Designed miniproteins, single chains, continued (4). Designs and how they scored, part 45

Each design is a single chain, and the fold is of that chain. pLDDT is the mean over its residues in the fold that is shown.

## One batch from the design tools (miniprotein)

Design m13537
Fold by ESMFold2-Fast:
Structure m13537 (fold): chain A 72 residues (1-72)
Amino acid sequence: STMEQEQQQLQQSIIRQGQGAKNLDKAKPDIVKGLQTVLKADDDDVQEMLDRARKVAQSSIQLGQQVQQQLQ
């Protein structure tokens, strides 16, 4: 069933996005230092980019969960 495959893919996507958000939090100090070095950006600009990435990941997880609930 296409719907069963779609549910499995959605569940895998939610798990991957959740892991991505957790990995971003754990790697944040190293990413900040790396981006400051490469881009010569200030701390505020780097933090804003990371906060946006985290917000996108969170929104994607929430959307995936809502779609999964509707497929019940």
Scores: mean pLDDT 66

Design m13538
Fold by ESMFold2-Fast:
Structure m13538 (fold): chain A 100 residues (1-100)
Amino acid sequence: LEEVKKLLDELLKTTDPEEIEKLVEEIEKLLKKLSKEELLELFKEILRKYLDVTNPLVKEALEKLAKAILELLKEKVSEFEVEELEGLYDIVKGVHSITN
């Protein structure tokens, strides 16, 4: 989890498209090793960071990572829990779109 959070912080500070793609790939590989609890923590962290991000490439990367986490969570949690998390993501994305 800490390794993923460190890569996520690097992603937020990067403007180079090649480096963004590399960081996304590295994070996605690590996601498969995370527990249900770690995936839930990371999902919430990504949504929080998404609200603060203005770089479109970083926003797209965070959206891709959030969706990847939701897919992994579908295998570990109930369908109802996934619907709640998807709803939270949609609200966060909607609020950000209205304000920016």
Scores: mean pLDDT 74

Design m13539
Fold by ESMFold2-Fast:
Formats: C-alpha cells, structure tokens, sequence
Structure m13539 (fold): chain A 95 residues (1-95)
C-alpha cells in the first residue's frame, strides 16, 4: 500500500537521530494527524512527548514575540492556532 510505504518513510524521519527538531516535529504531526489508528501505544507516547515539548517552545516564542513586538498580528494568530492544533492532536493521541 502506498499509504503504508509513506507512513514508514515518515516514521523513519521521526526516529532519525540526525534529523532536525523541526523535521521530527513535522513527522510527528503527520503521523498523529493522518496515521493515528496505525500507531502503537509506545509510538503514541513518544509523539505526545515531542508535541508537548514543541508546544512549550512555541508558547515561549509567542510570548517573546508579543513582548518585543517583533511579529505581525497575523503571525501571532498563526502561532496561537498551531499551538491549539497541536493540543487537539495530543488529546486524540491520548484516546
């Protein structure tokens, strides 16, 4: 299945120790959003931990951007929406 092959490619990126944090975040997001039903409990736990760490980093960046006035209103809204999206994925992973 093309879907199974794509899932395995994304998992390979997620578990690659040489991959950047941003690349791993994107892999975790895609696995959680598109392949939730195919994830084992151990994989779900690892994805949850990574997504929770990314939320903390994004909340810190959002606060810094607000304090410095370095981001546009649209950029701040985009960051807030992304944080909310990640939070919803974590709740789905916990089911």
Amino acid sequence: SEIEEKKEEIKEVFYDPSASQGVKQQAAFVLAEKYLEELEEEEKKEIIELLEEQIKLMEKKLEEAKEKGSATEEQLEEMEKEIERLRKLIEELKK
Scores: mean pLDDT 75

Design m13540
Fold by ESMFold2-Fast:
Structure m13540 (fold): chain A 79 residues (1-79)
Amino acid sequence: MIEKAIEALEKAIENVRKGDVEGAMKYLDEARRYAVQAGLGELATEYYRKAVRNLAKGDYDGAIEALKEMIEALKKAAS
């Protein structure tokens, strides 16, 4: 399930780069669901909030940074 969460986050990043906020949110929500199923919902929610706040402000670089931090945090937790 962690691998699926990371794949969804990578797709969210690609959608942010394209300016597709709706697509980014879809994949971010999918990643959060997989993280919750893996027992990492609390960790995922922290980075989810950072990403959503940056998307809402139009800070796409900040959103991508939060998504990359979430990927790294999930990788460490899965180790």
Scores: mean pLDDT 85

Design m13541
Fold by ESMFold2-Fast:
Structure m13541 (fold): chain A 96 residues (1-96)
Amino acid sequence: MSPEELRERARRLILEAESTLGVIRIQISVMKKAGSITEQELALMEEQLRYAQRLLDEVRAVPESLFSPEERRQLELALADLEANQKEIDELKKKA
């Protein structure tokens, strides 16, 4: 795979991860407002979180020198969002 193909792939993976994490955050918000959560809903969110983690792990395997400063910031924000979503899911599991 060329450096150009690696950059293009990494950009798509970051966007997909951001989208996935955004969906998880909405689902968490809805469940918190509803005051009820099922084991199946938790399992689905954990699957989506693992998917986002795999996408970001693939991006992190790409040399940093291929990224712009803006793309590096996007990756850092996505990683922070992943950690925040994991913490929220762990808190919901304690209440289930």
Scores: mean pLDDT 83

Design m13542
Fold by ESMFold2-Fast:
Structure m13542 (fold): chain A 67 residues (1-67)
Amino acid sequence: MDDVIKQLQDGAKKTSPKNQVIVNGKIDNAKKTGTPSAYVSTAGGIGHYDPSVQSQADKAKQQAKDI
């Protein structure tokens, strides 16, 4: 669980600053729900993001699957 959010945050750091803030904020919110699926769902919450954030969310979701 913690490893998943760490990898998602690390992925966000490698993208634009705007995407970093958005993804990190959503991951933090997912932590408060306390479910692993919420972490992936938050990263994949494409309907609430710009297209540039959508691609980052897709990559983060794929990274979470590989864990």
Scores: mean pLDDT 51

Design m13543
Fold by ESMFold2-Fast:
Structure m13543 (fold): chain A 86 residues (1-86)
Amino acid sequence: SREEVGRELVELGERTLSGELSAEEALERAQELERAATDPEARLAAGVAAGMVGISIGVGKVTKDEEFAQRMAGQALLNMGRAALE
């Protein structure tokens, strides 16, 4: 469901912001959520979150600021997860 994916995205975002997960690991987990989703809204939420994390990783590579990339990725996951829960 969209709510279930929203909760998982919030947890991924918190784990990414804490440094428990790298941005790359968070991307893989968001992509797994997208692949597992049977609900179109849940799939869209996970897919958008994965895309935003991918962009964050790209920005980190261009700027050479992995800490900034990790913060962007974690915040994107939190924002999308919260939006999916509301």
Scores: mean pLDDT 86

Design m13544
Fold by ESMFold2-Fast:
Structure m13544 (fold): chain A 96 residues (1-96)
Amino acid sequence: SMLDEGLESLLEALEEDLKRAEEQGNEKVAEAVRRTIEALRELLREKTEEAARAFGRELVELTRLIAEAENLSEEEKEELIERTRKMSEKFLEALS
């Protein structure tokens, strides 16, 4: 379905972000990306409004942790925040 394809695209983007965070040694961001991936996998499995809200909350927390990260450059922060913004837009489009 279009919803499954959209959510799977978000999963691929998050898995790429996880590898990047791990390579940069940012354990807090990496942990937040892992939680966001887990919430997205639950949404893919359950297809509930509760799972969708949980995923949304993890995206918000991930954005906050990226903004507060001390070991990321401002350029890296801007890139990651823009990626989470695009993920939010794709998520909303997938729900439409």
Scores: mean pLDDT 80

Design m13545
Fold by ESMFold2-Fast:
Structure m13545 (fold): chain A 80 residues (1-80)
Amino acid sequence: STTTLTAVAETELFRATVTVTAPTELAAELEPHLPAAAERVARAAEEAARAGDEEMVALLAEQSFSSSEGSVSVRVTPLP
């Protein structure tokens, strides 16, 4: 069986959403680390934007990785 977990973090400029789908035991191990992962992504996007690194901001906007073990998706959206 698999479990899907979602964590959201916001900075001044961005909202980052990290979604993980993994076997239930692995998902349980990952769950306490997801909020910090979302925060790191949101902060990286904000730092890149403030530095004028449009390529890095675009790279962070939407990423996904899938394997036989599960999937990870990252989405970063600008705040109003």
Scores: mean pLDDT 81

Design m13546
Fold by ESMFold2-Fast:
Structure m13546 (fold): chain A 70 residues (1-70)
Amino acid sequence: SEEAARAAAGVAVAAASGDAALARKYAQTLHDMGLIDEAEAERAVAAAEAGDAATGSRIAQKASLRAMTL
């Protein structure tokens, strides 16, 4: 899905840029699509608040893989 790919990329970019509001927006989109759970959405926002690009990228990758298999 183009929407899922965009939201996953958004989570990764938000974590790398420290943009918690952007992380919350795209994590909510992924959660609404069933691609991440609530705990993963919370971790995505926390990763952006901390500037933890690695954690954000891992969550984005998991969502992308789930989107390909669902």
Scores: mean pLDDT 86

Design m13547
Fold by ESMFold2-Fast:
Parts: structure tokens; sequence; C-alpha cells
Structure m13547 (fold): chain A 85 residues (1-85)
């Protein structure tokens, strides 16, 4: 159980880093493909982190993963607006 919680922490941390990377790429007008790749990796990290946090019974990590999911969804909508414009 502790090993699972540790892995959940690492995935949530990775998701935070990928969200920040995505924000920077958007701010710097990086190519849409680069932004999409970073965002896809963020969603993967969020999904793994959420799954592992649930297995570990860590409500704080589950809540953190949920908030990161909301943030990633906002960034995805921003990316879609750029592509469709």
Amino acid sequence: MEAIRKEAEEEVKRAEELIEKTKKLLRDNAPDSEIQKALAEAFEAIARGSYLANLAGDEELQKKAFELSKEATRLYKELLERIRA
C-alpha cells in the first residue's frame, strides 16, 4: 500500500509539471502538436495518479488529481479554440 501511495504521489507530481509545461507552451505560442503532446501526457499522468490514489485510499491525492483534471480540461478547451480559429 505505501508503494502504491508513493507511485500515486509521483504521478500527481508529474501531472503538475506537465500542466505547467502546457501553460508555458501555450503562452510561448508553441506549435499545436507540441501543446497537444504535453497535454496528452498530462491526462495520462492524471489518470494513473487518480487510479493509484484510489487504490491507496488517499483522499487528498484523489482530490488533487481531480483538480488537475479540471485544469487540464480548461487547457484542452483553450487549445481547441486555437486550432478551430
Scores: mean pLDDT 86

Design m13548
Fold by ESMFold2-Fast:
Structure m13548 (fold): chain A 110 residues (1-110)
Amino acid sequence: AEAHNALNSFLYHVSDAVKAYQQGDYASAAQKLDAAINELKNFEKLSKTQKEIEKVLLADQLAVGLEEAAAQLRPGSPLETRLLKAAELARKSNFQGAIAHLEQLRLLVQ
């Protein structure tokens, strides 16, 4: 489904962004975060057309993926904190809130 494809693309870009950040490649991390944010916006739009049970499953998958990305970072770091907050909002199906926290995280990578 298109919503699943957008979610998978989002999680791939977030993982790549975290890897680039850990390697000190902040320019690549920023570019990957921009790509991730665009895919999450696409996912939010596509999620509106899904059945309620599918929305809950997609929200949980998004939250788990964000928590896994955060686990690769130093505990208490600004990036980890923002990813965990995005995951919390994703579990509540607050995708707009998750997007806002990722946009704030993107500013931290400059």
Scores: mean pLDDT 86

Design m13549
Fold by ESMFold2-Fast:
Structure m13549 (fold): chain A 98 residues (1-98)
Amino acid sequence: LTDEVKEFLRQAAVDFLRAAGLPKEEAEKIANEAVDELMKRNPESITVVDAVVEAARKYLEKKGKKLTDEEIEQIRRAAGSLDNLTPEEIERLKKILE
């Protein structure tokens, strides 16, 4: 990945976590960890959706929780529309990240 693509993916993960109610500092830390992890596994094919899902997974792991397949699908759909999330979608994401 170029530095520009890495920063773009990191920012998308930050924006998602902040929409779900995380403070900026926590969102940035988790997004950095998630993107770095994905770069070690699949550096050539990381998407915004992958970065967002991995960030959510890392956050929930810190809380002792695991994402279900249904929750992963909800996050994938939200990641495709970060700029256009409805209040109902934001409420669902907050509930998933509880």
Scores: mean pLDDT 77

Design m13550
Fold by ESMFold2-Fast:
Structure m13550 (fold): chain A 60 residues (1-60)
Amino acid sequence: SLIEQAEKLIEEARKRGVPVAERYARSAIQAVKNGHLDVARNNLIAAAKALGIELELPEP
């Protein structure tokens, strides 16, 4: 799920000391809760990019 992906990115951001990635991932969780899946996907991509990792997301 998008929330699971966001939680993984939050943990990775904390391990690497990248607060901007944690903020993007937290925004993604909030977007999912509000039903804005496109916003959530964009925030997850931004978090992954900040961490230098490739993220595989489910199709809309």
Scores: mean pLDDT 79

Design m13551
Fold by ESMFold2-Fast:
Formats: C-alpha cells, structure tokens, sequence
Structure m13551 (fold): chain A 83 residues (1-83)
C-alpha cells in the first residue's frame, strides 16, 4: 500500500540522516547506509519503481560510499515526490 511505502521511505530517510551525521565513524556509517538501502528497496518494490531500483543497485555495487549516500538521498527525494 502507499501507507507502507511512506513508512519505508521515512525509515530510509532516518537512516540517511544518521549516516550523514556519522560519516567519520565507518561502522556506524555503513550500518545506516545498509538500513537506508533496505528500507528504500522495500518502498521501490511496493511502488513498482524498477528503473530507480536498478540505478540504486548499480551505485550500491559499483560506487564509492559517498556516491552511494548521495544516490540514496536522491532516490528518497524522488520517491517522496511520487507519493
């Protein structure tokens, strides 16, 4: 449902905020990036946003940690605009 997608996006946003605040702590940063990716992935699946899911997956596998953070933040904004 749209409600479940909104909840997942909110959790992803919270993890991204924590990742940004913990950029100097590698373990915390990676933990929160993983949390954001998981919850964002759930929202993308629920909304059928497969092209954006592929973009996120590509950066997750091939990008730097900084590129990954920026792409996840971009993807959260794009999903929020679609809701």
Amino acid sequence: TLERAREAVERAREHLELARKNRDNEDEFKLHLAGAGYHLGQALHLLGLYELAQEVTDVWLNGTPEETLEKLEEAVRRVEEAL
Scores: mean pLDDT 86

Design m13552
Fold by ESMFold2-Fast:
Order: structure tokens, then C-alpha cells, then sequence
Structure m13552 (fold): chain A 76 residues (1-76)
């Protein structure tokens, strides 16, 4: 799944457990509520996470989540 792919990237990049849990919680919430933009959100988030440095801070991860959320909400 896209969630599993993102999880593996974060683990390989040695993100903190807090950062991983934050990303996973957002993705699970969107998937559970059957958000029509879930797949687009997850794909965009994956690409931005891939560009973050190894050991990225929680602040950097949260900033990326906020950026992706803003892009998707602008389409609603």
C-alpha cells in the first residue's frame, strides 16, 4: 500500500518514532474517512518525504504535511 511504502521510506531515512507516528496518523485518518483525495495526498506526501534529509526533524515533517494539506484543500 502507499502507507506501507511511505512507512518504509521514513524508516530507511531514520525519522524519529514521533515523526513516523505523526505521518501514519494523518494517512490513516484520511483512509478511514474514505477521503476522495487520499491517493493524491499520499502520492504527493511520498514525493516530498523522499526529498527530506536523513534524520529530518519533526518540524520539517510537519511542515511538509501542512504544505500537502494546503495543496489538497485548495482543490476542494
Amino acid sequence: SLIDEILEIMKEKEFSETAINTVTAVLNTLEKRKDPYFEEFAKLLKEKIKKLPKGASLDEVEAVIEEVMGEIEAKR
Scores: mean pLDDT 85

Design m13553
Fold by ESMFold2-Fast:
Structure m13553 (fold): chain A 83 residues (1-83)
Amino acid sequence: MAEREELLRKVREAAEEARRLGDEGSAKVLEKIRERLEKNPNMTPFELDIEDGMVALVRGVAKLIAKIEEKRAEKKRLEELLK
C-alpha cells in the first residue's frame, strides 16, 4: 500500500519534471503509468496492466524516475549557479 503511494508520487513528480524539461516522450510514458496506478487503487506495482510486461514496466519506471531526477538535479544546480 505505502509503496504504491510512494511510486505514484514519484511518477507524478517525474512526469511534471519531464514536461518542464521538454522530454515529451518520457512525460507521456510516466503519465500513462500514473493513470494505470490511479485507476487501480488496490493494485500493487507488480500487478500493473501494461502491454510491455510487468517486470519491464517496474524496471522502466525506476530508470525513467532516475533519469528525470538526474536532469532535475542538473537543472537545479545550473539555476543556483546562474542566480
Scores: mean pLDDT 63

Design m13554
Fold by ESMFold2-Fast:
Structure m13554 (fold): chain A 72 residues (1-72)
Amino acid sequence: MKLIPILQAEPLLYERLLEEGLSDEEAAKLIVEIRMIYGEFVTASQLLAFLEKYLPRSKAEAIVREVEKKFV
């Protein structure tokens, strides 16, 4: 099972959430929420399920794939 280190992925996640039209505050809150729910590591499927609540599936899938390629 491939695990994504959340702390290392945070800058990329934050940048992509801003590009999708979220505010600085909204993007920061979502990143904190991911850490609160999953701790230090998250699977691609867990990250996808989380982001799908806030983003269209196609955009969530693109972000997850980019994060997985870079950090896994």
Scores: mean pLDDT 83

Design m13555
Fold by ESMFold2-Fast:
Structure m13555 (fold): chain A 92 residues (1-92)
Amino acid sequence: SMEQLEKEIDEAMVLIWLGVSLATGALTEDQAREGADMFGRAMDLKRQGKKKEALETLAKMYLLEADAYEEAGRLELAQFSREQAKKLEEKI
């Protein structure tokens, strides 16, 4: 079904997000996992038709990762993540 395909793509995107986060070298495994878990929750909310809650969860994830990047001294990654959060909040 189309719904099953969407779920499988969403699950693959969560794993890609985790891999990319770890590949930055800026986040701990626990920080990267927390971000990926929030991304997964946002994808679950999206599939349930809870668009506003999904966007809010994604924005919160980006802000959480931005704080972690800033603590790691990765200011460009922190700024990029804050800009992504702002763009998502503008869609709510």
Scores: mean pLDDT 89

Design m13556
Fold by ESMFold2-Fast:
Structure m13556 (fold): chain A 71 residues (1-71)
Amino acid sequence: MSEEELAAAREALAKADTATLVYRLELADYLLEQGIDPEAVQEVKAMIEEALAARPEAERERARAEAEALL
């Protein structure tokens, strides 16, 4: 990804709902397990984890529980 695309991705993740971030993190883990673009996916996963770390802990726990219940 270009540096501009990475900056845009970080901004989008910062504005995303906590549930959307949890869903994207699960998707990134799935893509890594399948061996799809591991370097790019690892970079995006790191950005998602950073965005999630900025959210309240209770909100993160609720979003994870909701995602797990749907699986």
Scores: mean pLDDT 76

Design m13557
Fold by ESMFold2-Fast:
Structure m13557 (fold): chain A 89 residues (1-89)
Amino acid sequence: SIEVSPVETVARKGDTVVVKALIKSSSPGEIEVKVTADPRATKVHVQIERLPDGSYEVSILLQMPEEVVEELKRSGKEPKVEVEVRLKP
């Protein structure tokens, strides 16, 4: 089975928000990750790293207008990010 942690905002600075999720899989094989980002994001960059324990860390870097990033800082709200994980065929 595949387990995905809740997405968590780890940084907000300028025009950039960084969100991370941890993926644990008991299934053999590589994972495929699909990210649906906040529609206010102008650019989305996804990085996937395999950790020594066999889990995966997904880092999602969102570029957004600075006023949106400041709103998220003031409200303490997370950007809307959905992470779907599948096994590669």
Scores: mean pLDDT 78

Design m13558
Fold by ESMFold2-Fast:
Structure m13558 (fold): chain A 97 residues (1-97)
Amino acid sequence: LSKEQEIETTAAMALMGLSVAARVAEKEGLDEVAELAREAADLLVEALETRSVELVERAIETARRAAELAREAGDDGLARLLENTVKLLEELKKLLE
């Protein structure tokens, strides 16, 4: 695959992960986790439009915080989803560098 196709695929997977995480968190009453997942998704959309590594880094930090809060709440499934999404964001950062 071309580098551009890898960027598009990785970004789409990360956006899907953040979207699913926000919905799961909302249904479970983890409002702060849902808010952070949506914030990370917004940062990622802006990062893709502007090709900003700094915005991807902010999305990574925001998603990591969401994962920590999910783990503290005892939602191991949601925490793993967010942790896997962070790995996708880290890979996306490398592709944009």
Scores: mean pLDDT 89

Design m13559
Fold by ESMFold2-Fast:
Structure m13559 (fold): chain A 92 residues (1-92)
Amino acid sequence: SMEKEKEIEELLKKAEEHAKKAEEAEKAGDKKEAAEHYRKTAEYLEKLYELTGDPRALAAAYTALAEAYRLEGDEEKARAVLEEGRARVEAL
């Protein structure tokens, strides 16, 4: 229980740190770096969802992943990822 709580806290901090770095890179015009950080944000949020079952973490993971695809110029994949995320969250 306490170990799980520490894992949750660490995953939240890592997701938040990468999201912040993604926003900073995006403001600097570095779309590649921003996309890489959004992908890591999505990965940590997906792991958070696996530990907690919190649909908000799952929704946030899909949003971050979609933003990475959009920054890479793949608007079709970004849209598909958002639709998949909505369907998965609604099925919970």
Scores: mean pLDDT 89

Design m13560
Fold by ESMFold2-Fast:
Structure m13560 (fold): chain A 86 residues (1-86)
Amino acid sequence: MEVRKEAVRLAKEAGMAALRGDLEKAEQYLEKLREIKEEHPEDEVVNESLEIAEEAIRILKEGVDVPRLTGLILRAIGLELDLELS
């Protein structure tokens, strides 16, 4: 559970950093997520968290799309709520 909660937190923070235009912080959160993924390669929540962070950085590099970034942040929040309700 701790690994999944941390992964979701990092994905949410990466999305929020991207929404602020903070590429450096977004990439730092992505790097931490990649480290977690190397240790837990088959974990579905870790994998989805990594996908959210990667897509947030991709959107930011393409020129900031607030609706798309908001959707990714909401996706990460949904994962966080699912873990809390378990």
Scores: mean pLDDT 84

Design m13561
Fold by ESMFold2-Fast:
Structure m13561 (fold): chain A 64 residues (1-64)
Amino acid sequence: SSALEKLEEIYKQDPALGIAMFRHALETEEDRSPLLERLRELLAKEKDPAHRAALQAIIDRFSA
């Protein structure tokens, strides 16, 4: 969706802001599956260990 594309673009420009916006979206959305799928795709491509840890923490928190 266009909203997911915008979140991914924000993450690429400012990972900390992107992570915060993904977290807020997960807290407000009824169906979290599209957000979690996008976060898993970002995690698979991410090379920075701190950003990988932050992405994994969000995925773990909202997958339960």
Scores: mean pLDDT 84

Design m13562
Fold by ESMFold2-Fast:
Structure m13562 (fold): chain A 83 residues (1-83)
Amino acid sequence: SEEALREGWARVEAKARELGPEAEAALAAGDVEGLLRIGEELVRALEEEAKELREAGHEEAAKRLLEVARANEAALEELRAAA
């Protein structure tokens, strides 16, 4: 399960790296809508990876990724409230 968590996390990290330049550009421009869109896409990636892990029988690994997804959702709600 720890190896499955590491592999799932590596796939999410790859997605984050793809979105990195776009996130940096949005932050530099003060583009809150862009930052929210990118954050929502990362939450979706975490949720989809957790779903795949759960379907493969890696329940504990899936729960850990969902915890990260929930934390990111909370941060996005704060960002929306501040806008």
Scores: mean pLDDT 83

Design m13563
Fold by ESMFold2-Fast:
Structure m13563 (fold): chain A 66 residues (1-66)
Amino acid sequence: EEEKKKEIEKYAETNRSTILEVRKKFADATGEEVLKLRVELEEKGMPRDEALKAAIDYAKQRAEAA
């Protein structure tokens, strides 16, 4: 329960720094680039649903920043 939440939070902490760096590099990324990000996260061992969620979050952050 709470142990799983802490584990996920630690996992997100590691991925957060990576996502920030990727966002800086892909500032002009299109929707297709977001899908490519999902595939990369899946290859790194993230479940498809979580990888898709992260890619969508990136797209929303990008749209809000624009």
Scores: mean pLDDT 61

Design m13564
Fold by ESMFold2-Fast:
Structure m13564 (fold): chain A 60 residues (1-60)
Amino acid sequence: MLEEYKKTLYENLSKKEAELALKVIVMHEILGQSLEETAKNLGISKATVSKLLKKAKEIL
């Protein structure tokens, strides 16, 4: 499952966006962390986490 997500993200997003989107999916959807906790762990804004999550859901 995770490897399939990685492949799909890397095919549809830039390398940097795909890597961040995969980390967002793992932290928020698989590990159950809040958007705020995910943002803190990745060093990005909560808004960026939300955008990456939405983008990932549209292509997965």
Scores: mean pLDDT 78

Design m13565
Fold by ESMFold2-Fast:
Order: sequence, then C-alpha cells, then structure tokens
Structure m13565 (fold): chain A 79 residues (1-79)
Amino acid sequence: SKEDIIERLEQRAKELEREIEENRDGDPKVVAVLRAMLETVRSALESAKGASTEENAQGILAQTDAVVARLREEAEKLR
C-alpha cells in the first residue's frame, strides 16, 4: 500500500538520523554524505505523500534507494 511505502521511507529517515548522531564527532566528510542521504530520503518522503498512485510512490522509493546506495558507497570510500 502507499502507507507501507511511506512507512518504509520514514524508517529509512530514522535510521539515517541515528547514524548521523552516532557519527557526530567523526569524519566531517562522512557526516556530510550521511546528511545528503537523509535529505534525499526526506525529499522522497514528501514526494511519496503527494503521489497520486501507489505505483508512483513505489517508483519514488526505488529511485531513492538507488541514490542512497550510491551515496553510501561514496561514504565507504572516504573511510
């Protein structure tokens, strides 16, 4: 359902907020990438809430997951 997709995006945002807090005093470059991931998820969440169909919301989730995965690889390269 659309609500399930929104809940998945909300959980991703909460997990990223936790990771940022855990890494607060770490490498600023890694923290910056984590914040970029969080911003990507937050923007996707607002887009998904405004989506007229479940299919559109699912597409937003899939695209967001792909972007976050690429950003996570960039963060790992900085370590």
Scores: mean pLDDT 85

Design m13566
Fold by ESMFold2-Fast:
Structure m13566 (fold): chain A 67 residues (1-67)
Amino acid sequence: SEELARIGERLAADPNDWKAWFEGGLYHLEVLKDPYGAVHLYQKALSLEPNNEEIKKKLEEAKKKAE
């Protein structure tokens, strides 16, 4: 999709763009219905922003759907 392509381009330019990892996780969870993929992408975002409560909340939601 165009959205995933844009996220991919951002990550190719800057793999430390935690917002791009987070947006990828949102797309996987909400559009692709892929909570396993969302977990991995949110974990990447959280590794870059360990105190970000929004990422933690979305990671918890994705983990519940994956299990």
Scores: mean pLDDT 87

Design m13567
Fold by ESMFold2-Fast:
Structure m13567 (fold): chain A 74 residues (1-74)
Amino acid sequence: GEAVREAAAAGAKKVLIIGGSPDSPTFRNAVLEGQQHGLEVYYLSPAIDRNWAGATRITSLSEVKEVDAVIRIG
């Protein structure tokens, strides 16, 4: 969660979250904190079958043209 808050404080608008398990509290909290700070949240996962309301799943880094911060968790 701290890295997401730091990115928001630094003026990030679009954030890509990578790594971690979708069942991890750390992953879930990172997505929620990003959304609460008004960030457009993207996440890279080949195997997530769950809908994270308000976050956009991508399958390739090429799907996101520009991000302000990349946050690696777990």
Scores: mean pLDDT 71

Design m13568
Fold by ESMFold2-Fast:
Structure m13568 (fold): chain A 81 residues (1-81)
Amino acid sequence: MSDEERAKKLVEEARKLAKQGDEYEKQGDYEKAAELYEQASELYREAARIYERLGDDITAGVFYISSGVYKLISEKLKKKA
């Protein structure tokens, strides 16, 4: 698998986890939502690092932002759990 293919797969998995987190948050299951958002954050960060190494700084920046946002949401939900 190429680095770009791996990065795209990580983004796809992160997006799925974030969507699952959204569903648990809507149900009031803040513990599960926080865990899913934390996992999504980690995958976005890994993808961002790959894009950065490939010289795609704009795409890397977008996924670093996504990682930071989901990490912040996860921490806030842990306080509600």
Scores: mean pLDDT 88

Design m13569
Fold by ESMFold2-Fast:
Structure m13569 (fold): chain A 85 residues (1-85)
Amino acid sequence: EPFEKIRELVSKFSAALDAGDLDTARKYVDELAKLFEELGHTEVAEQIRGTGDKAIAALEAGDRSKAASYVTAIHLLVVALEVER
């Protein structure tokens, strides 16, 4: 079930950012984007990578508020495809 795996990866990405584990967060962003590419959503995969990189960069700069907003953007991209709107 691809959406179950997507939800799992988004949850793991959020947890890694909360823990300050940037390497693990980057790994989960890459896994999430690859899964969207495999599902044929190449443009969404690019948006996830770009947004994930921005979230990681914001946290690296100490801006937790910006990092949280980018995580929310990834959640919204996932929800949009999961509910098929």
Scores: mean pLDDT 80

Design m13570
Fold by ESMFold2-Fast:
Structure m13570 (fold): chain A 100 residues (1-100)
Amino acid sequence: VLPEGILISDEDLEVVKKYLEKYGLKLDEKELELFTKILLLLLQHAADPPSQREVAELLGISQSTVSRLISKFKKATGLDLFNKEDLLKLLKELSKIREE
C-alpha cells in the first residue's frame, strides 16, 4: 500500500501541464493536481498498474472522478493511462518535455 498523500513537485505539475496544453486539454488547478497524482501512482507501479478503483481508494476520491479524468485525457491524447503500452509512450513524451 502506498503512503497517504503523494507529494507532487512543482516540476512534475509543470511538465504535466505543458503536455496537456500541447494536446489542447485544459484542467483547472484541482483537476491538474489530481491527474498528476494518478499519473505518479501509475508510473510507480508501471510493471503492474493499479485499477481505477484502487487508485480512487489510495487517493480518497470516487472511482467516477478517476474515470472522468482518464476519459478526458484519452479523448485529448488517444492514450489510456491504464494500458501499459500507452503509459510507457506517455513516459517517453514527458521525458522529452523535461529535456526542454
Scores: mean pLDDT 76

Design m13571
Fold by ESMFold2-Fast:
Parts: structure tokens; sequence; C-alpha cells
Structure m13571 (fold): chain A 67 residues (1-67)
């Protein structure tokens, strides 16, 4: 299901989380999708943050700090 609130950056982020969950954690696609939605919720909270703050958070998460 497509989310009209989800930006291109958020979609890329969710896909990165899904790939990480499948490749690194060995989860199924269904489980990875659940993890992606959890990340989407966190990203939605960070919409209210400054762009600089959001970028710092993305850097930490993008380097695989999803443990």
Amino acid sequence: VEEPEMSEEERKRVEEVKRYAIEELGLSENQAEGLGWAEFLLLELSKSLSPEEVQKLKEKLKSGKLV
C-alpha cells in the first residue's frame, strides 16, 4: 500500500531497512515489511525535526544501526 505522506527519502529508507532485515537478520519479507513500517513511524516523527537533525539520524541508521 502506498503512503501519500511518504517522501522519496522515506521510501528509500524503508527499502534499505527491508533489505537489511532480509540480508543481515535473515527475516522473511513479511517480517522485513513490519520493520520497514516501524522505521516509517520513526521517520514520520522526525518530519518535525530540522533537516540537519534528520540527516544525522539517517546517517546513524544508514550505517546499519538498526539492532
Scores: mean pLDDT 63

